# Designs tried in a protein design run: designed miniproteins, single chains, continued (4). Part 101

Each design is a single chain, and the fold is of that chain. pLDDT is the mean over its residues in the fold that is shown.

## One batch from the design tools (miniprotein)

Design m15505
Fold by ESMFold2-Fast:
Structure m15505 (fold): chain A 65 residues (1-65)
Amino acid sequence: STFQEGVDKALEALEKGLENYDTEPITDEDLERALEDLDAIMDSLTPEQQKRAEELKERIKERLA
């Protein structure tokens, strides 16, 4: 579905952004928005996407601490 394809691409982009943190860090504002967006859609995600989203939320929270 279009929604699931969009979520998968967004999760991949966020994962890549976090992996490149030392060279191309995303902003704290972008990370805060990502947390809000992930929380807003969590119930609409597949179990596999929920696992990825929860792992990303943990990484983002560590970055913002």
Scores: mean pLDDT 75

Design m15506
Fold by ESMFold2-Fast:
Structure m15506 (fold): chain A 62 residues (1-62)
Amino acid sequence: SSELQKLQVLKTFLQAVADTERYLAEKLAQTNPELAQLLQDRADLTDQQIAQLTQQIQQLQQ
């Protein structure tokens, strides 16, 4: 369905955001640990949104 496609696109976008934030957090861990922690915390919040979207996608696929 078009709704399923929209949710999959959104999930892909949010996954890319979270992955980028974690990548940058790892890179900055020694030089700027406060910014690294902020990026990790933001990625964790994005994971919560991804979890909700994943549940909705699974319901639509059944």
Scores: mean pLDDT 89

Design m15507
Fold by ESMFold2-Fast:
Structure m15507 (fold): chain A 82 residues (1-82)
Amino acid sequence: TAAEVAALRAELDRALARLEALARERGLALSFSAETGPESGEAEFRAERLDPELLDALGALMGAVARLVALGESVRLHLEVA
């Protein structure tokens, strides 16, 4: 439903904000974006280093993406870590 999509989108936004905050606190250069649209879902990431909190936040992000796709949404995700 639209309400489920909105809730998952909010979860996605929170996961992205957490990743950004954690990367900044650790002095990592992190670039990411996520969009929902009519295109098939895409994901690209590059990582030089990860810690347990970053992995947990990434897992939450991927979980939200998977659930959005299961509801018929398409998600494009680009993530770089330097």
Scores: mean pLDDT 65

Design m15508
Fold by ESMFold2-Fast:
Structure m15508 (fold): chain A 69 residues (1-69)
Amino acid sequence: SAEEEKIEREARERARELYERLRTDPALRADPRYGGLVLGLENLSEEEFLEKAEEVLREELRELREALK
C-alpha cells in the first residue's frame, strides 16, 4: 500500500540521517540519551546498524500512525 511504502521510505531516510549524525557529531555521541545508539554504532557494521534502525523506526512510525486514528 502507499502508506506502507511511505513508512518504509521514511524509515530508511531517518535511519541514514541518524547514522550520519551519530558519526559526525561528537556532542550527540556524548549525550546519554543516545548511549544505546552509540553502542550500536561501535559494535555493529554500517549495514547491521541501518537494518536495526530501520526496523525500530518502521515500528515507531506505524505506532504513531495508529495513535492518530
Scores: mean pLDDT 77

Design m15509
Fold by ESMFold2-Fast:
Structure m15509 (fold): chain A 97 residues (1-97)
Amino acid sequence: LEELRKLLEKLREAVASGADPETILKLFDEFLEVAEKVINDPNATAEELREVIRLLGEALQLFADHPGLPKEDFARYRERVTELIRKAKEKYDELLA
């Protein structure tokens, strides 16, 4: 989770500073990779899954608020974020059952 939070902060700073699309997309790829690892951890707690869902939503909102990225790339990343949120929610619900 701390690594995921640090990556989101780097992503925010890159977007705010007007970094090139390649740099932003690379940071977003790293962020999604770490998020997927947290979701796939068999020892992930309900609290950690809830936090991952929140951070994924914040990352997606950053992209929605900064349309300087190619629309086709944004659509692809939005789909990836949506799928990860779905997986995290399914696992969260299973842990609460």
Scores: mean pLDDT 77

Design m15510
Fold by ESMFold2-Fast:
Formats: C-alpha cells, structure tokens, sequence
Structure m15510 (fold): chain A 106 residues (1-106)
C-alpha cells in the first residue's frame, strides 16, 4: 500500500496547488480522489494523518466556495482523524477552521 499512500499524497499536493491558485472546484476533486485512494490503504497512523490533511484542505476549499455546511462536515472528519493519531497541531487547526465555518452560518 506504499504506492497508494504515495498516490494519495501526490493528489493532496496537487489539490493544495489548485487551492493556492483559487481553483477551488479542481482542488475539491483532487482532495476527494486522495481520500478515496487512502481509504483503500490499511488503517495506519500515516494513512489517517494524510486523510486528516485531505479533509482539512477539502474543508478550506468548500469554505472559500461558501459551502459552509459541507466545510463543517469535512473539518469534523479531519478533527476526528487528527485526534485518533494524537496530532495535537492538526487537531487544533481543524478546531479553529471548524469554529470559523460554524460562525459563517450564524
């Protein structure tokens, strides 16, 4: 499954490049493809951490498109994954993004 982890990470990186270019719909497609590939990997700490990063960035792209309810769901999945692997920094960033998305619905 190293090849699938590498492909998941590659798609995540491509998604980040599109996100930074303001191409949010293209970024979303790449993050979803990354998650689908990583879901085929045995449930390791590395695969969970990469899925957490993919869901966090998916949430960011959805937030930029004003899709706040979808962004909240993506950030909640990211938070759970970071908490499971005890990634305190990832969990803290996901909580801050989740709070911002919830505030946008008020």
Amino acid sequence: SDELIDKGQELLGEGVAYLNAGKYEEAIKLYKESIEILDKVIDTEEAKRLKGAAYKNLGKALYELGKYEEAIKAYEKALKLFEEVKDEKGAEEARKNLEKAREALE
Scores: mean pLDDT 89

Design m15511
Fold by ESMFold2-Fast:
Structure m15511 (fold): chain A 68 residues (1-68)
Amino acid sequence: MAEEVREKIENIEEALSKIKDPQKLAEFAKDNNIVKTLEEYIEKARELGDEEAVERAQRLLDKVKSIL
């Protein structure tokens, strides 16, 4: 279960890392509800006690929010 959340966070991180243009990254994040999805994964990781997944998802969320 924790592994699934971690894997999903990694998949989002990889997808976002391939987008170099901040405007395109913001558009992708909005179109795919990335902020909401990451917030849900942070809560799930927290419930599972996976601190590494929480920190990873939070860093990614902060990065996405900084460009929105």
Scores: mean pLDDT 79

Design m15512
Fold by ESMFold2-Fast:
Structure m15512 (fold): chain A 95 residues (1-95)
Amino acid sequence: SAEEHLREAVDAALKGDTQKAVEHILRAAEAFGAPEAGRKGAETLERLMKQPGVSPAEAASQAFLTLANKARELGHDELAVAAYRASRYALEKGK
């Protein structure tokens, strides 16, 4: 499921493995036919992981919210729901 793929992306991001997290995001989005949503989420994660004062949990949460919003805009509701859940999981796991 998309939720399982995105959960792996969250776990990688929380370990500071930005490259692995990006690969999981892109793979999950491609599986749902939404590569544009995946690219937007990945770009957001890369930017925020480099930003001073942003925790990996906050970076992951914001990236998955960005992915969810783009997926919803493009009509990929199942991916959007999975991405919203991944955003929440990042904050809960990153505590």
Scores: mean pLDDT 86

Design m15513
Fold by ESMFold2-Fast:
Structure m15513 (fold): chain A 92 residues (1-92)
Amino acid sequence: QKEKDKENTLLLLALQSAEQYVEAYRRLDAGADRDQVIADINAFNAQLQAQYDEMLRNNQFVSLSDQQRQEVQARLQALQDELDAYQAELAK
């Protein structure tokens, strides 16, 4: 159970990270300042890391129902597919 709660917590953090990366690519595609976008994503990643470190120190993790976990996984997969498409375009 404790390992599942850690996995669920990491899954939620991965979802938040993926959402911010997709938004960063959309902003760049819309002509936003690259340095500002990079600064914003770095700040957000630092915040997520600090949140995870706090959870580790306090031994507090998120518990998800099977349905909630499936919903988060499905959303993360959709965002990951979008990120993979952006990365493939950049590799061309």
Scores: mean pLDDT 80

Design m15514
Fold by ESMFold2-Fast:
Structure m15514 (fold): chain A 102 residues (1-102)
Amino acid sequence: MEEIEKMVELMKKAIELVEQALTAAGRPDAARQVRDVLEKLIEEMKKSSPEKAYDIAKAFYNLVKAVAERLRAIDPSVQPLADEAVKYAKEAYEIAKKLFEK
């Protein structure tokens, strides 16, 4: 499914940016933990029903937003990376809404 592939690509870009931002902020352990959780969400989404894929994409977007908000408090210099990660996570979520939301 081309749309699922695009969602996965966008979600992977969000993970890369979150990992970069957390590492730059001096939080490499948090970067690894967040990456592992977000990668697991992608794998679950790929195996899920359409309704569950929507819920997972929403959870992914909400987690990326939460991490970005915490980064804003810890190190404002990484804000551009965090904001770009949120943008990619939002684009994946909007695709999920278009495909799966009733």
Scores: mean pLDDT 84

Design m15515
Fold by ESMFold2-Fast:
Structure m15515 (fold): chain A 65 residues (1-65)
Amino acid sequence: MEKKEEFLRFVERLNERHPGVSFVKFEGDTVYVRLSLEDEITRAVAEVALASFGVSLGLKVVFVD
């Protein structure tokens, strides 16, 4: 199972629950994710979830808007 594929599936599932989460690109072990979320609390929860899951896969998550 490829770590990058597993992360992309997680992004897709998170976007199903909180529309506005999208994959941008990979650069080595760094993954860029766009968050277009209107609620500050929902955004913070999404950032923590993505960062924690990324770390578990050995990836660094960077958020862009």
Scores: mean pLDDT 82

Design m15516
Fold by ESMFold2-Fast:
Structure m15516 (fold): chain A 75 residues (1-75)
Amino acid sequence: SEEAERLAVEYLGARYRKDEARAAELLEKLLSEASEEDLRRLLAAIEAYRASPNYDPRLDAALDELTAALRERLA
C-alpha cells in the first residue's frame, strides 16, 4: 500500500538523519498497521533495490534492521 511504502521511506530517512526516536516510532507504526501482504511486497522491493545500480550502501545498516524486523513480523 502507499501508506506502508511511505512509512518505510520515512523510516529510512529518519535512520539516515540518525533520528533514532523517530525511526523507532515509524517502524512500530509500519509493523502494527501494514498488512502481511504489504510487508511481503515491501521486503521484495527492498531486495530489488539492494540489487539495483541505484543502491546507496550508506543505507545498509538501516535496510538490514528494517529487513530483520519485517522477517520477524512475518515469521
Scores: mean pLDDT 84

Design m15517
Fold by ESMFold2-Fast:
Structure m15517 (fold): chain A 89 residues (1-89)
Amino acid sequence: VDALVRRAQELLAQAEKALDAGDLDMATRLAEQAVGIALLLAQQGHNQQASQLLGQTIGVLDRLLARAPDNARARALRAQARAALAQVQ
């Protein structure tokens, strides 16, 4: 659990750096991996950790979509993260 949470937080920190560098593709891929870890944690019953990571990932995706509102991959990923967050709350 702790290792998965740390890995997801590292991925989100890298996604923020990618956003700052203007690498939207990298930021999207890193956010997608973080969503995957959050979904795995939710499947294992770690709903508090999953909820927190999904919320943080949605924040990254909101920043990405503010810069690229037509990014279909980021929009789909944000919708997936929001749906998952609703199920774990």
Scores: mean pLDDT 86

Design m15518
Fold by ESMFold2-Fast:
Structure m15518 (fold): chain A 90 residues (1-90)
Amino acid sequence: SMADLLAETIARLRELAKRAPPDVRAAVEQAIAELETLRAQLEAGKISEEEARREAENLLDGVIAALSRTDPELAEEARRLREEFERRMA
């Protein structure tokens, strides 16, 4: 389900955040908090799967952008996570 995919994505981002540079870690943690809110709204039936997908993709793109200038290897991991998320929603 979309909620399960969001939960999995959040768990993987939490592991990534532990390895993120201190100056970008707050941005990754903020994205995690917003994804948790999306998951809660989706589980409550307050948003559509399509809306949750769009918002999650935007949040993941923000994480990639933040990491791209400080940690290219970690940014690549985030890109793979984003691509997997998109593929599983197709």
Scores: mean pLDDT 86

Design m15519
Fold by ESMFold2-Fast:
Structure m15519 (fold): chain A 66 residues (1-66)
Amino acid sequence: KAEELLEEIAKKVKEKIIKSGKLDAETKLDILLEVFHEMFGVDLSKPKEEQVEEVYEILKKLEEEK
């Protein structure tokens, strides 16, 4: 279910943010990209702009299934 995937994303992001101890936007973005890499195979070797675009497309699909 899309809802279950969104909950898993939120959980993993929160856990990594807590472990990092950093609250800056750059670290939060990097954590988000890492979670999407682990769950959906977003390619972290690509430019950040392309990584963000892949995340956007995945989120769009998940939101449409809610």
Scores: mean pLDDT 78

Design m15520
Fold by ESMFold2-Fast:
Structure m15520 (fold): chain A 61 residues (1-61)
Amino acid sequence: MDEAFKEAEEKARELLKDPSVTDEQIIKELVDYLMSKGFSKEQAELLANSIVTRVKIELKR
């Protein structure tokens, strides 16, 4: 879980560098990634939203 979460955070940071990519697209990409790592769709959606929100806050600092 910790490794998949860290990789998802890093992926979110990478995707946020592309100004053509929307938050919704990043969330969908993270959901797909997390589901590939064995998370349920519901868990993946919650985690993806949390990760994107956290990364955006961290980058704002």
Scores: mean pLDDT 78

Design m15521
Fold by ESMFold2-Fast:
Structure m15521 (fold): chain A 75 residues (1-75)
Amino acid sequence: ALTPTEAMARAAEALRATGDEAVTAEGLRILDQAWREDSSAAAVAAAIREVARLAEKAGHPEVARTLLDIADEAE
């Protein structure tokens, strides 16, 4: 299982791999805000799932799937 810190790092890398600066910036903002409020495994997993939904809506379904896998490993 991933630690919360490892899950955040992998989620950030997956976002950057999209090459979509708008999605990356918004996704990183969501992750940073969530981490400041609650860095527990459950809260980090929930934040990554929120970012996965953002990636899918923006047309990056493969990255969304990767983010969901990361969230499952973090929990």
Scores: mean pLDDT 85

Design m15522
Fold by ESMFold2-Fast:
Structure m15522 (fold): chain A 57 residues (1-57)
Amino acid sequence: SAENEQNAKLLSEKYGLDEDEVKEVIEESKNKPGMAALKLEERYGLDSNEVAEILSK
């Protein structure tokens, strides 16, 4: 949990995203990685390398 909190904060600061939305996407990626990737690409305009970095945390 503390590691997820820290990672969400760092990623939100790096990409200018809402911290709670980053946490939600990371949690969703554990069950639905394809949907999490699609949300990051379509909602936030991230490229596939950026999406892979976020979902590897």
Scores: mean pLDDT 73

Design m15523
Fold by ESMFold2-Fast:
Structure m15523 (fold): chain A 71 residues (1-71)
Amino acid sequence: MVPEEIKEEAIGLVVRALRDMGLPVTDEDVKLAEEFLNSEEKLKSHGLTEEDLKDPGRVGGRVAIYLMKKR
């Protein structure tokens, strides 16, 4: 389970990174990010370990890749 503070920080990092790249951030993107972070299967399939789940940068990086693949 990803800690709530790590989820919030990871989503914030992803939103900033996408905006810095000139990409629009929508409510759908935030919802997909939350669904990813709440899915143990998706976290595991993307190679995130328990140690990685403590690092908002590592988590945020995987979320950003996931969102980009959905476009």
Scores: mean pLDDT 77

Design m15524
Fold by ESMFold2-Fast:
Structure m15524 (fold): chain A 58 residues (1-58)
Amino acid sequence: MTGQEVADALRARREEITARLSEETGMPLEVAEQLLDRSIAAVEAGEADPARLAHLLE
């Protein structure tokens, strides 16, 4: 996947991913949302390797 494809997929699944992260880790939903939003922004800016974030999509 390209960085834009990964970012778009993460946004499309934002509620699903943040709920899963909160459930799996016990972190507050707000913290999970902030973490995901930062990851999406980094991928869109070309600052993060999209392949490293693709596993959040399964």
Scores: mean pLDDT 76

Design m15525
Fold by ESMFold2-Fast:
Structure m15525 (fold): chain A 76 residues (1-76)
Amino acid sequence: SLADKIVEVLDIKEEQIRPIGEALKLPGSTNEEILESLAQKVRNGQLTSGEARIIAEILGKDPVETALKLERLSLE
């Protein structure tokens, strides 16, 4: 699934999923629901550059590299 690809490509840890969901105000009560909401936002081209930067900060990753990875995933 796209959710699984996002977790793998961005190396998202279990404990990072809820912080991402809260910061982006994603619907979902479980980690699985939050990841599917994120995947839908990426798939629909609705993820903003600001949201990609917030994800990068939570993950402790480079914001430019994170944005490029998310853009590539949205084009699959």
Scores: mean pLDDT 86

Design m15526
Fold by ESMFold2-Fast:
Structure m15526 (fold): chain A 84 residues (1-84)
Amino acid sequence: MIKEKVQKLREEIADKLAENKELAKKSPEAQAIYDETAAEVERLLVRAIMEEAQGNYEEALEYVEKAKAVVDEGSARIAAAVAA
C-alpha cells in the first residue's frame, strides 16, 4: 500500500542520513556536501508531510522518492570526498 511504502522509504532515508552525517565528519568537503543534501532532503520530506496531511499519498510518495534519490546521491558524493 502507498502509505506503507512512504513510511518504509522515510525509515530508509533517516538511516542513510545518519550514516552520511557520521561519514561527513571525516572531511570539511564531505560535511559541506552533507549539509547541502540534508537540507534538500528535509525540504522534500516537509512537502511530503504536507501532501499526506491533505490525503495526497501518491504525491507524498513522489516527494519521498525524490528525497531518497537526493540522499543516495549525497552518500556517493560524501564517500568520494572522504576517499580524497
Scores: mean pLDDT 85

Design m15527
Fold by ESMFold2-Fast:
Structure m15527 (fold): chain A 67 residues (1-67)
Amino acid sequence: SAVEEAKRRISELSRQLKTAPPEKAVELGEKLIEASREYARLQGRLTPADEKAYEAIKKSLEEEKKK
């Protein structure tokens, strides 16, 4: 199912992030945030406040990539 696939993706990205070098950590973090947002949406638990929080985190990670 899409929910099981999203959960597996989150687990794999979390695992990769723990061992990632700094230059890949930001990209993996961004993918993890997107996967977490999709998982919350599929579970029907994504509120407008959660959407705003995810967008803020994504912008923060994009800014980090520029440094």
Scores: mean pLDDT 77

Design m15528
Fold by ESMFold2-Fast:
Structure m15528 (fold): chain A 85 residues (1-85)
Amino acid sequence: GAEVTLRVTGTPEAAANAAAEVRRALNAKGVSSESEVEGETTTVTAVLESPLSVEEARRTAEEAGKRAGEEYGAEVEVLGVRPAK
């Protein structure tokens, strides 16, 4: 299992959709989520717990994040991936 930390920036709708798609690709549950709204822009920092290995979770998060960012118009950053405790 792996703990994945993401930062997603976009409109509220784009950020929510992109974060949800990455979570789904990771087959993960949300552990925590923080949202900041500044004008038309929302930044979501999410911690996700995935059953995948650290290496597979990192690759999956980066691939799904890039795809979701392109699809929804959001910026997705993988801040860290570590073994789930």
Scores: mean pLDDT 83

Design m15529
Fold by ESMFold2-Fast:
Structure m15529 (fold): chain A 76 residues (1-76)
Amino acid sequence: SQLEEEARRAVREAAEAFGKAIDLATDKSPEQTLKAQQLAIDFARAVRSAQTPEEKLRAAREGLEKAKKLIDEIES
């Protein structure tokens, strides 16, 4: 239960970060926008494929790090 709430929170945080990355990329280039969208789709699939809250939390944390790195790349 507590782990499930932690996982849902982490998934929301990662999803919000990918949304921000897509919004930022949209103003930079079509290529960066497509890259951001593809990474967001890959993240959504990873979360959907997770069979346990622990796996979902791991996927969410990995997604968040990828989204943060993408935001840094777009802002550079």
Scores: mean pLDDT 86

Design m15530
Fold by ESMFold2-Fast:
Structure m15530 (fold): chain A 61 residues (1-61)
Amino acid sequence: GEELKKKAAEAGKKADAIGVRTAIETGDSEKGQAAGNEAGKKEADKLGVSLEEMSKLAREA
């Protein structure tokens, strides 16, 4: 529903922010991407969906 799309969009932004911050702090884009992916998986698990499904829901929000 609409609520899940909003939560997915917020979760996606949160995971992306963690990835970007890690990349800046470490100077390593790969470390940033790994941190963002791990944060994204955690947020997706909280929503009861896969990381891919969360990304799709966020895009539709």
Scores: mean pLDDT 80

Design m15531
Fold by ESMFold2-Fast:
Parts: sequence; C-alpha cells; structure tokens
Structure m15531 (fold): chain A 75 residues (1-75)
Amino acid sequence: KEREERTLRNLELMAESVLKYAEEHPEDKEGIERALAALQAYADRVMEQLSPEARERVRKILEETQKKIDEILKK
C-alpha cells in the first residue's frame, strides 16, 4: 500500500515537472517529447509491481499529461 502510494506520487510529480517544462519551453518540442517518453518508461517499469487499481490510476495520469501536452503544443 505505502509503496504503491509513493510510486503514484512520484509519477504525479514527474508528470507535473513535464507539464511545467512544457509551459516554460513550448517551442522545445524535442525536450518535451523526451521528458514525456521518460515519464512513460518509468510508468512501464513500475506497472508490473502495481495492483490493477493502481495501474488504472497510472493510465489516467499518463492520459491527462499527454492531453495537456498536446494542448500546449497546439498553441
């Protein structure tokens, strides 16, 4: 339980950092894509150790982060 909560919090913090970087550097598409890829790679590595409910939360974090990044890049 505590391990899963920490993993989810780390993912949320990573996602927030990626979004903050994208807002500050919207023209650095390559940097944003690399940061997003790193977030997805981290999620993939930890997903096998998570419960099905925690995996769904990870999916939602990734989907919302991708959606916000897409909106930033569309401007």
Scores: mean pLDDT 81

Design m15532
Fold by ESMFold2-Fast:
Structure m15532 (fold): chain A 78 residues (1-78)
Amino acid sequence: SARLEQAAAEFEQIVAEQLARARADPSTAADVSATIRSAAARLVALIHELDPERGDQLSAHIEGLTEALIAAIEAAAA
């Protein structure tokens, strides 16, 4: 789906920008984590909209990777 490909590209861009922000200023880790989590939630919502039957596994994988990334950002900032 072109909509899903575009949303995935936008999510990748947000993650890259937020990671660069956290690397430049570790005090932003909480705001960065909230922004990445919000972006992941939007992508997950779109996956469920486009493929309700098969979206659950992909959504769970994205959520798992997102939480692992956030944990790494918060650990690096501490």
Scores: mean pLDDT 84

Design m15533
Fold by ESMFold2-Fast:
Structure m15533 (fold): chain A 108 residues (1-108)
Amino acid sequence: DIAEELRRLMEEIRELLLEIAELARTLDPAALQAAFRAFLARLGLEASAEELADLAATTPEEFAAAFERMAETLPKGEEAYIKHATPEALEAARRQREALRLLLEALR
């Protein structure tokens, strides 16, 4: 069932977002910036000067709060997933989970 698989992936994504938020609070701003740069490099991307400036202006607490807000905005009811369960949504969720796992590893 695509809806059940999507629901499980979104639960995993929520857990990753909250774990990233908790870990980010334990880092100093320089460590957070270095971890994010390492994460982008693993994706084959270079952070723009604007992205690096925005990150340098962001405290670990603000970063953590942003990820906690993302977790809260994820659909919480099974009915929401049933309505929007498509193969494309599953692939998008799998890609998001993998990106978040790479970010979590970069923060460790």
Scores: mean pLDDT 72

Design m15534
Fold by ESMFold2-Fast:
Structure m15534 (fold): chain A 89 residues (1-89)
Amino acid sequence: VEAELAEARARVDEVERLAEEYLANSVEDPSEVTEEDRERLLAVTREEAALLGLPPAEQEALLARVEEHFDNKMEVMRLLLEATLRRLR
């Protein structure tokens, strides 16, 4: 079990390292870009749900899930950026 925990921890450390490299090389304004992408994602999701003929209740649940998931990703991205800035200092 210790080996499994060590591997999981190493994987988390690797992900953090890759996130730091990604932020250093490519993400200059995540908040602004992410908010516009969020609006587009919700619009596309709404259109797709309508095309699939999903019941209104399922459409609402899907949109809520997508929005919550995207908001969670935005917060994760913000935390990763904060962590990167903190460690680069």
Scores: mean pLDDT 57

Design m15535
Fold by ESMFold2-Fast:
Structure m15535 (fold): chain A 109 residues (1-109)
Amino acid sequence: DIEKLIEEIRRLLEEAKSSDITAGEFALRLMGILEGREIPDTPLNRKASVLDIKNLFGILGLKEITTPLDINMKASEFLKMLEEETELTVEQFVERLRVMLELDPSSLP
C-alpha cells in the first residue's frame, strides 16, 4: 500500500525536523522503508554511513550532494541542505518518492 509507505515517510520527515536524530540515521531509516528492511528499534544501536545517503540519491535519480556530508549532523540540517543542493522542497522530495513507488516499486533495491 503506497499510501501507507508515503505516510511512514512523512512521519519520518516530521521526526527528522522535530528531533535530534542524525542525518545518517534518517537515511538508514528511509532506505529501510523503501527496501522493506527491518531496522532495530533503538536509535543508539543503528549503524549508518554516507553510502546510505548516496544510495538513496541514486534510487531517486538525484545528483549527489556536493558539499561535505557529516552523517552525525542533525537530520533537520540535512533536509535543509537537500532543499539547497537539489533545488527540491521537502514536499517535492516526498512527491518524487510517491511517483517512484507508484510507477515501479519493483525497481527499488
Scores: mean pLDDT 62

Design m15536
Fold by ESMFold2-Fast:
Structure m15536 (fold): chain A 99 residues (1-99)
Amino acid sequence: SVNEERAVKELRLAKAHITASLDEKIAASTDAEKKEVYAYLKEIIEDLYDWGIKNRVTLEQLEKLKKGIFDIYTTLMQTKDKKKAEELKKQVIEEVEKI
């Protein structure tokens, strides 16, 4: 549908934007721990966007997915807990699938 095509286009653009931003942060970071956190964050966020594109999520599901990505970002940046980020990733997918 037109709405699914719009959601997929928004996902592709958002993925391109955030991955470019994270690549800049990786390149600019001199701290090895920060580089690893940004690299892992890029991987988990790319996986979530790719999941959304593959499953042709609706605009409503897209909003929930974006919120989940933001929650993962803040959690990783504050805690550096990769296990917690992976748990949140699974929870986000499950919650989006319920919509």
Scores: mean pLDDT 83

Design m15537
Fold by ESMFold2-Fast:
Structure m15537 (fold): chain A 96 residues (1-96)
Amino acid sequence: MTDETKEEIAREASERTGASFETMLRIVEILEKLRQGEKVDVSELDELIAELEPLEDNPEVKALIAFLRELRELLEQGKLSREAIQAALQRADEAA
């Protein structure tokens, strides 16, 4: 994914959720790292969840928080895989 594509996705997500562009950009970057099999620290997900929690009245933000919490649990358990990420996305979408 190009940096321009990441920025466009982050801008659109920021507009829909009311979260900052910087927060959405960090989420996009973390998802790209996970897609490429790179390591992500649990603390990075905890920081993003904390930044989003004030906006949880927005259903899209609530779904995003649920997804990030699922990823955090998978990372903590050492069970993070492409299949697990896809399943977490599906569960978050169903919970929204």
Scores: mean pLDDT 76

Design m15538
Fold by ESMFold2-Fast:
Structure m15538 (fold): chain A 74 residues (1-74)
Amino acid sequence: SSMDKEIFAMLSEVLRLAQELREAGASDAEIRAAVTARVRELADQMGFSEAQREALVTLALALVDSHLAQLRAR
């Protein structure tokens, strides 16, 4: 569906943002804060409900945390 594509695009964008911030020397806390702000901004622009925004933030942070954990194992 269109919504599935938009969610996938959003998650891909926040993973790229997390990678860029990590390469710039940002802390995990700074990366999580930036990801949270970006997801909320995009979800608001798309007209998602408050519950949908919080679900997307939770999902995005889980993906970012998983990615950062994988990078730390190197």
Scores: mean pLDDT 82

Design m15539
Fold by ESMFold2-Fast:
Structure m15539 (fold): chain A 73 residues (1-73)
Amino acid sequence: GTGTVTIYDDGSVRASGGALALVAAHELGRMIREMGLEGKPAAEQLEALRREHARAVASLEAKGIRLVAEPRP
């Protein structure tokens, strides 16, 4: 499946696209909370996901999921 998962500065994660994007958003949000990154810039959260959960992130990107970091006011 293809889709987009957007990570925000508050640690919230949003999905657009197919069912895989929804599942990915749920799992990535859980990982961010487990790492205590909710208060960090979204780009730092995404970098930590790539470091700590490299295989999961690579698998999602290989399936056409785009990961985006955006600030949340």
Scores: mean pLDDT 81

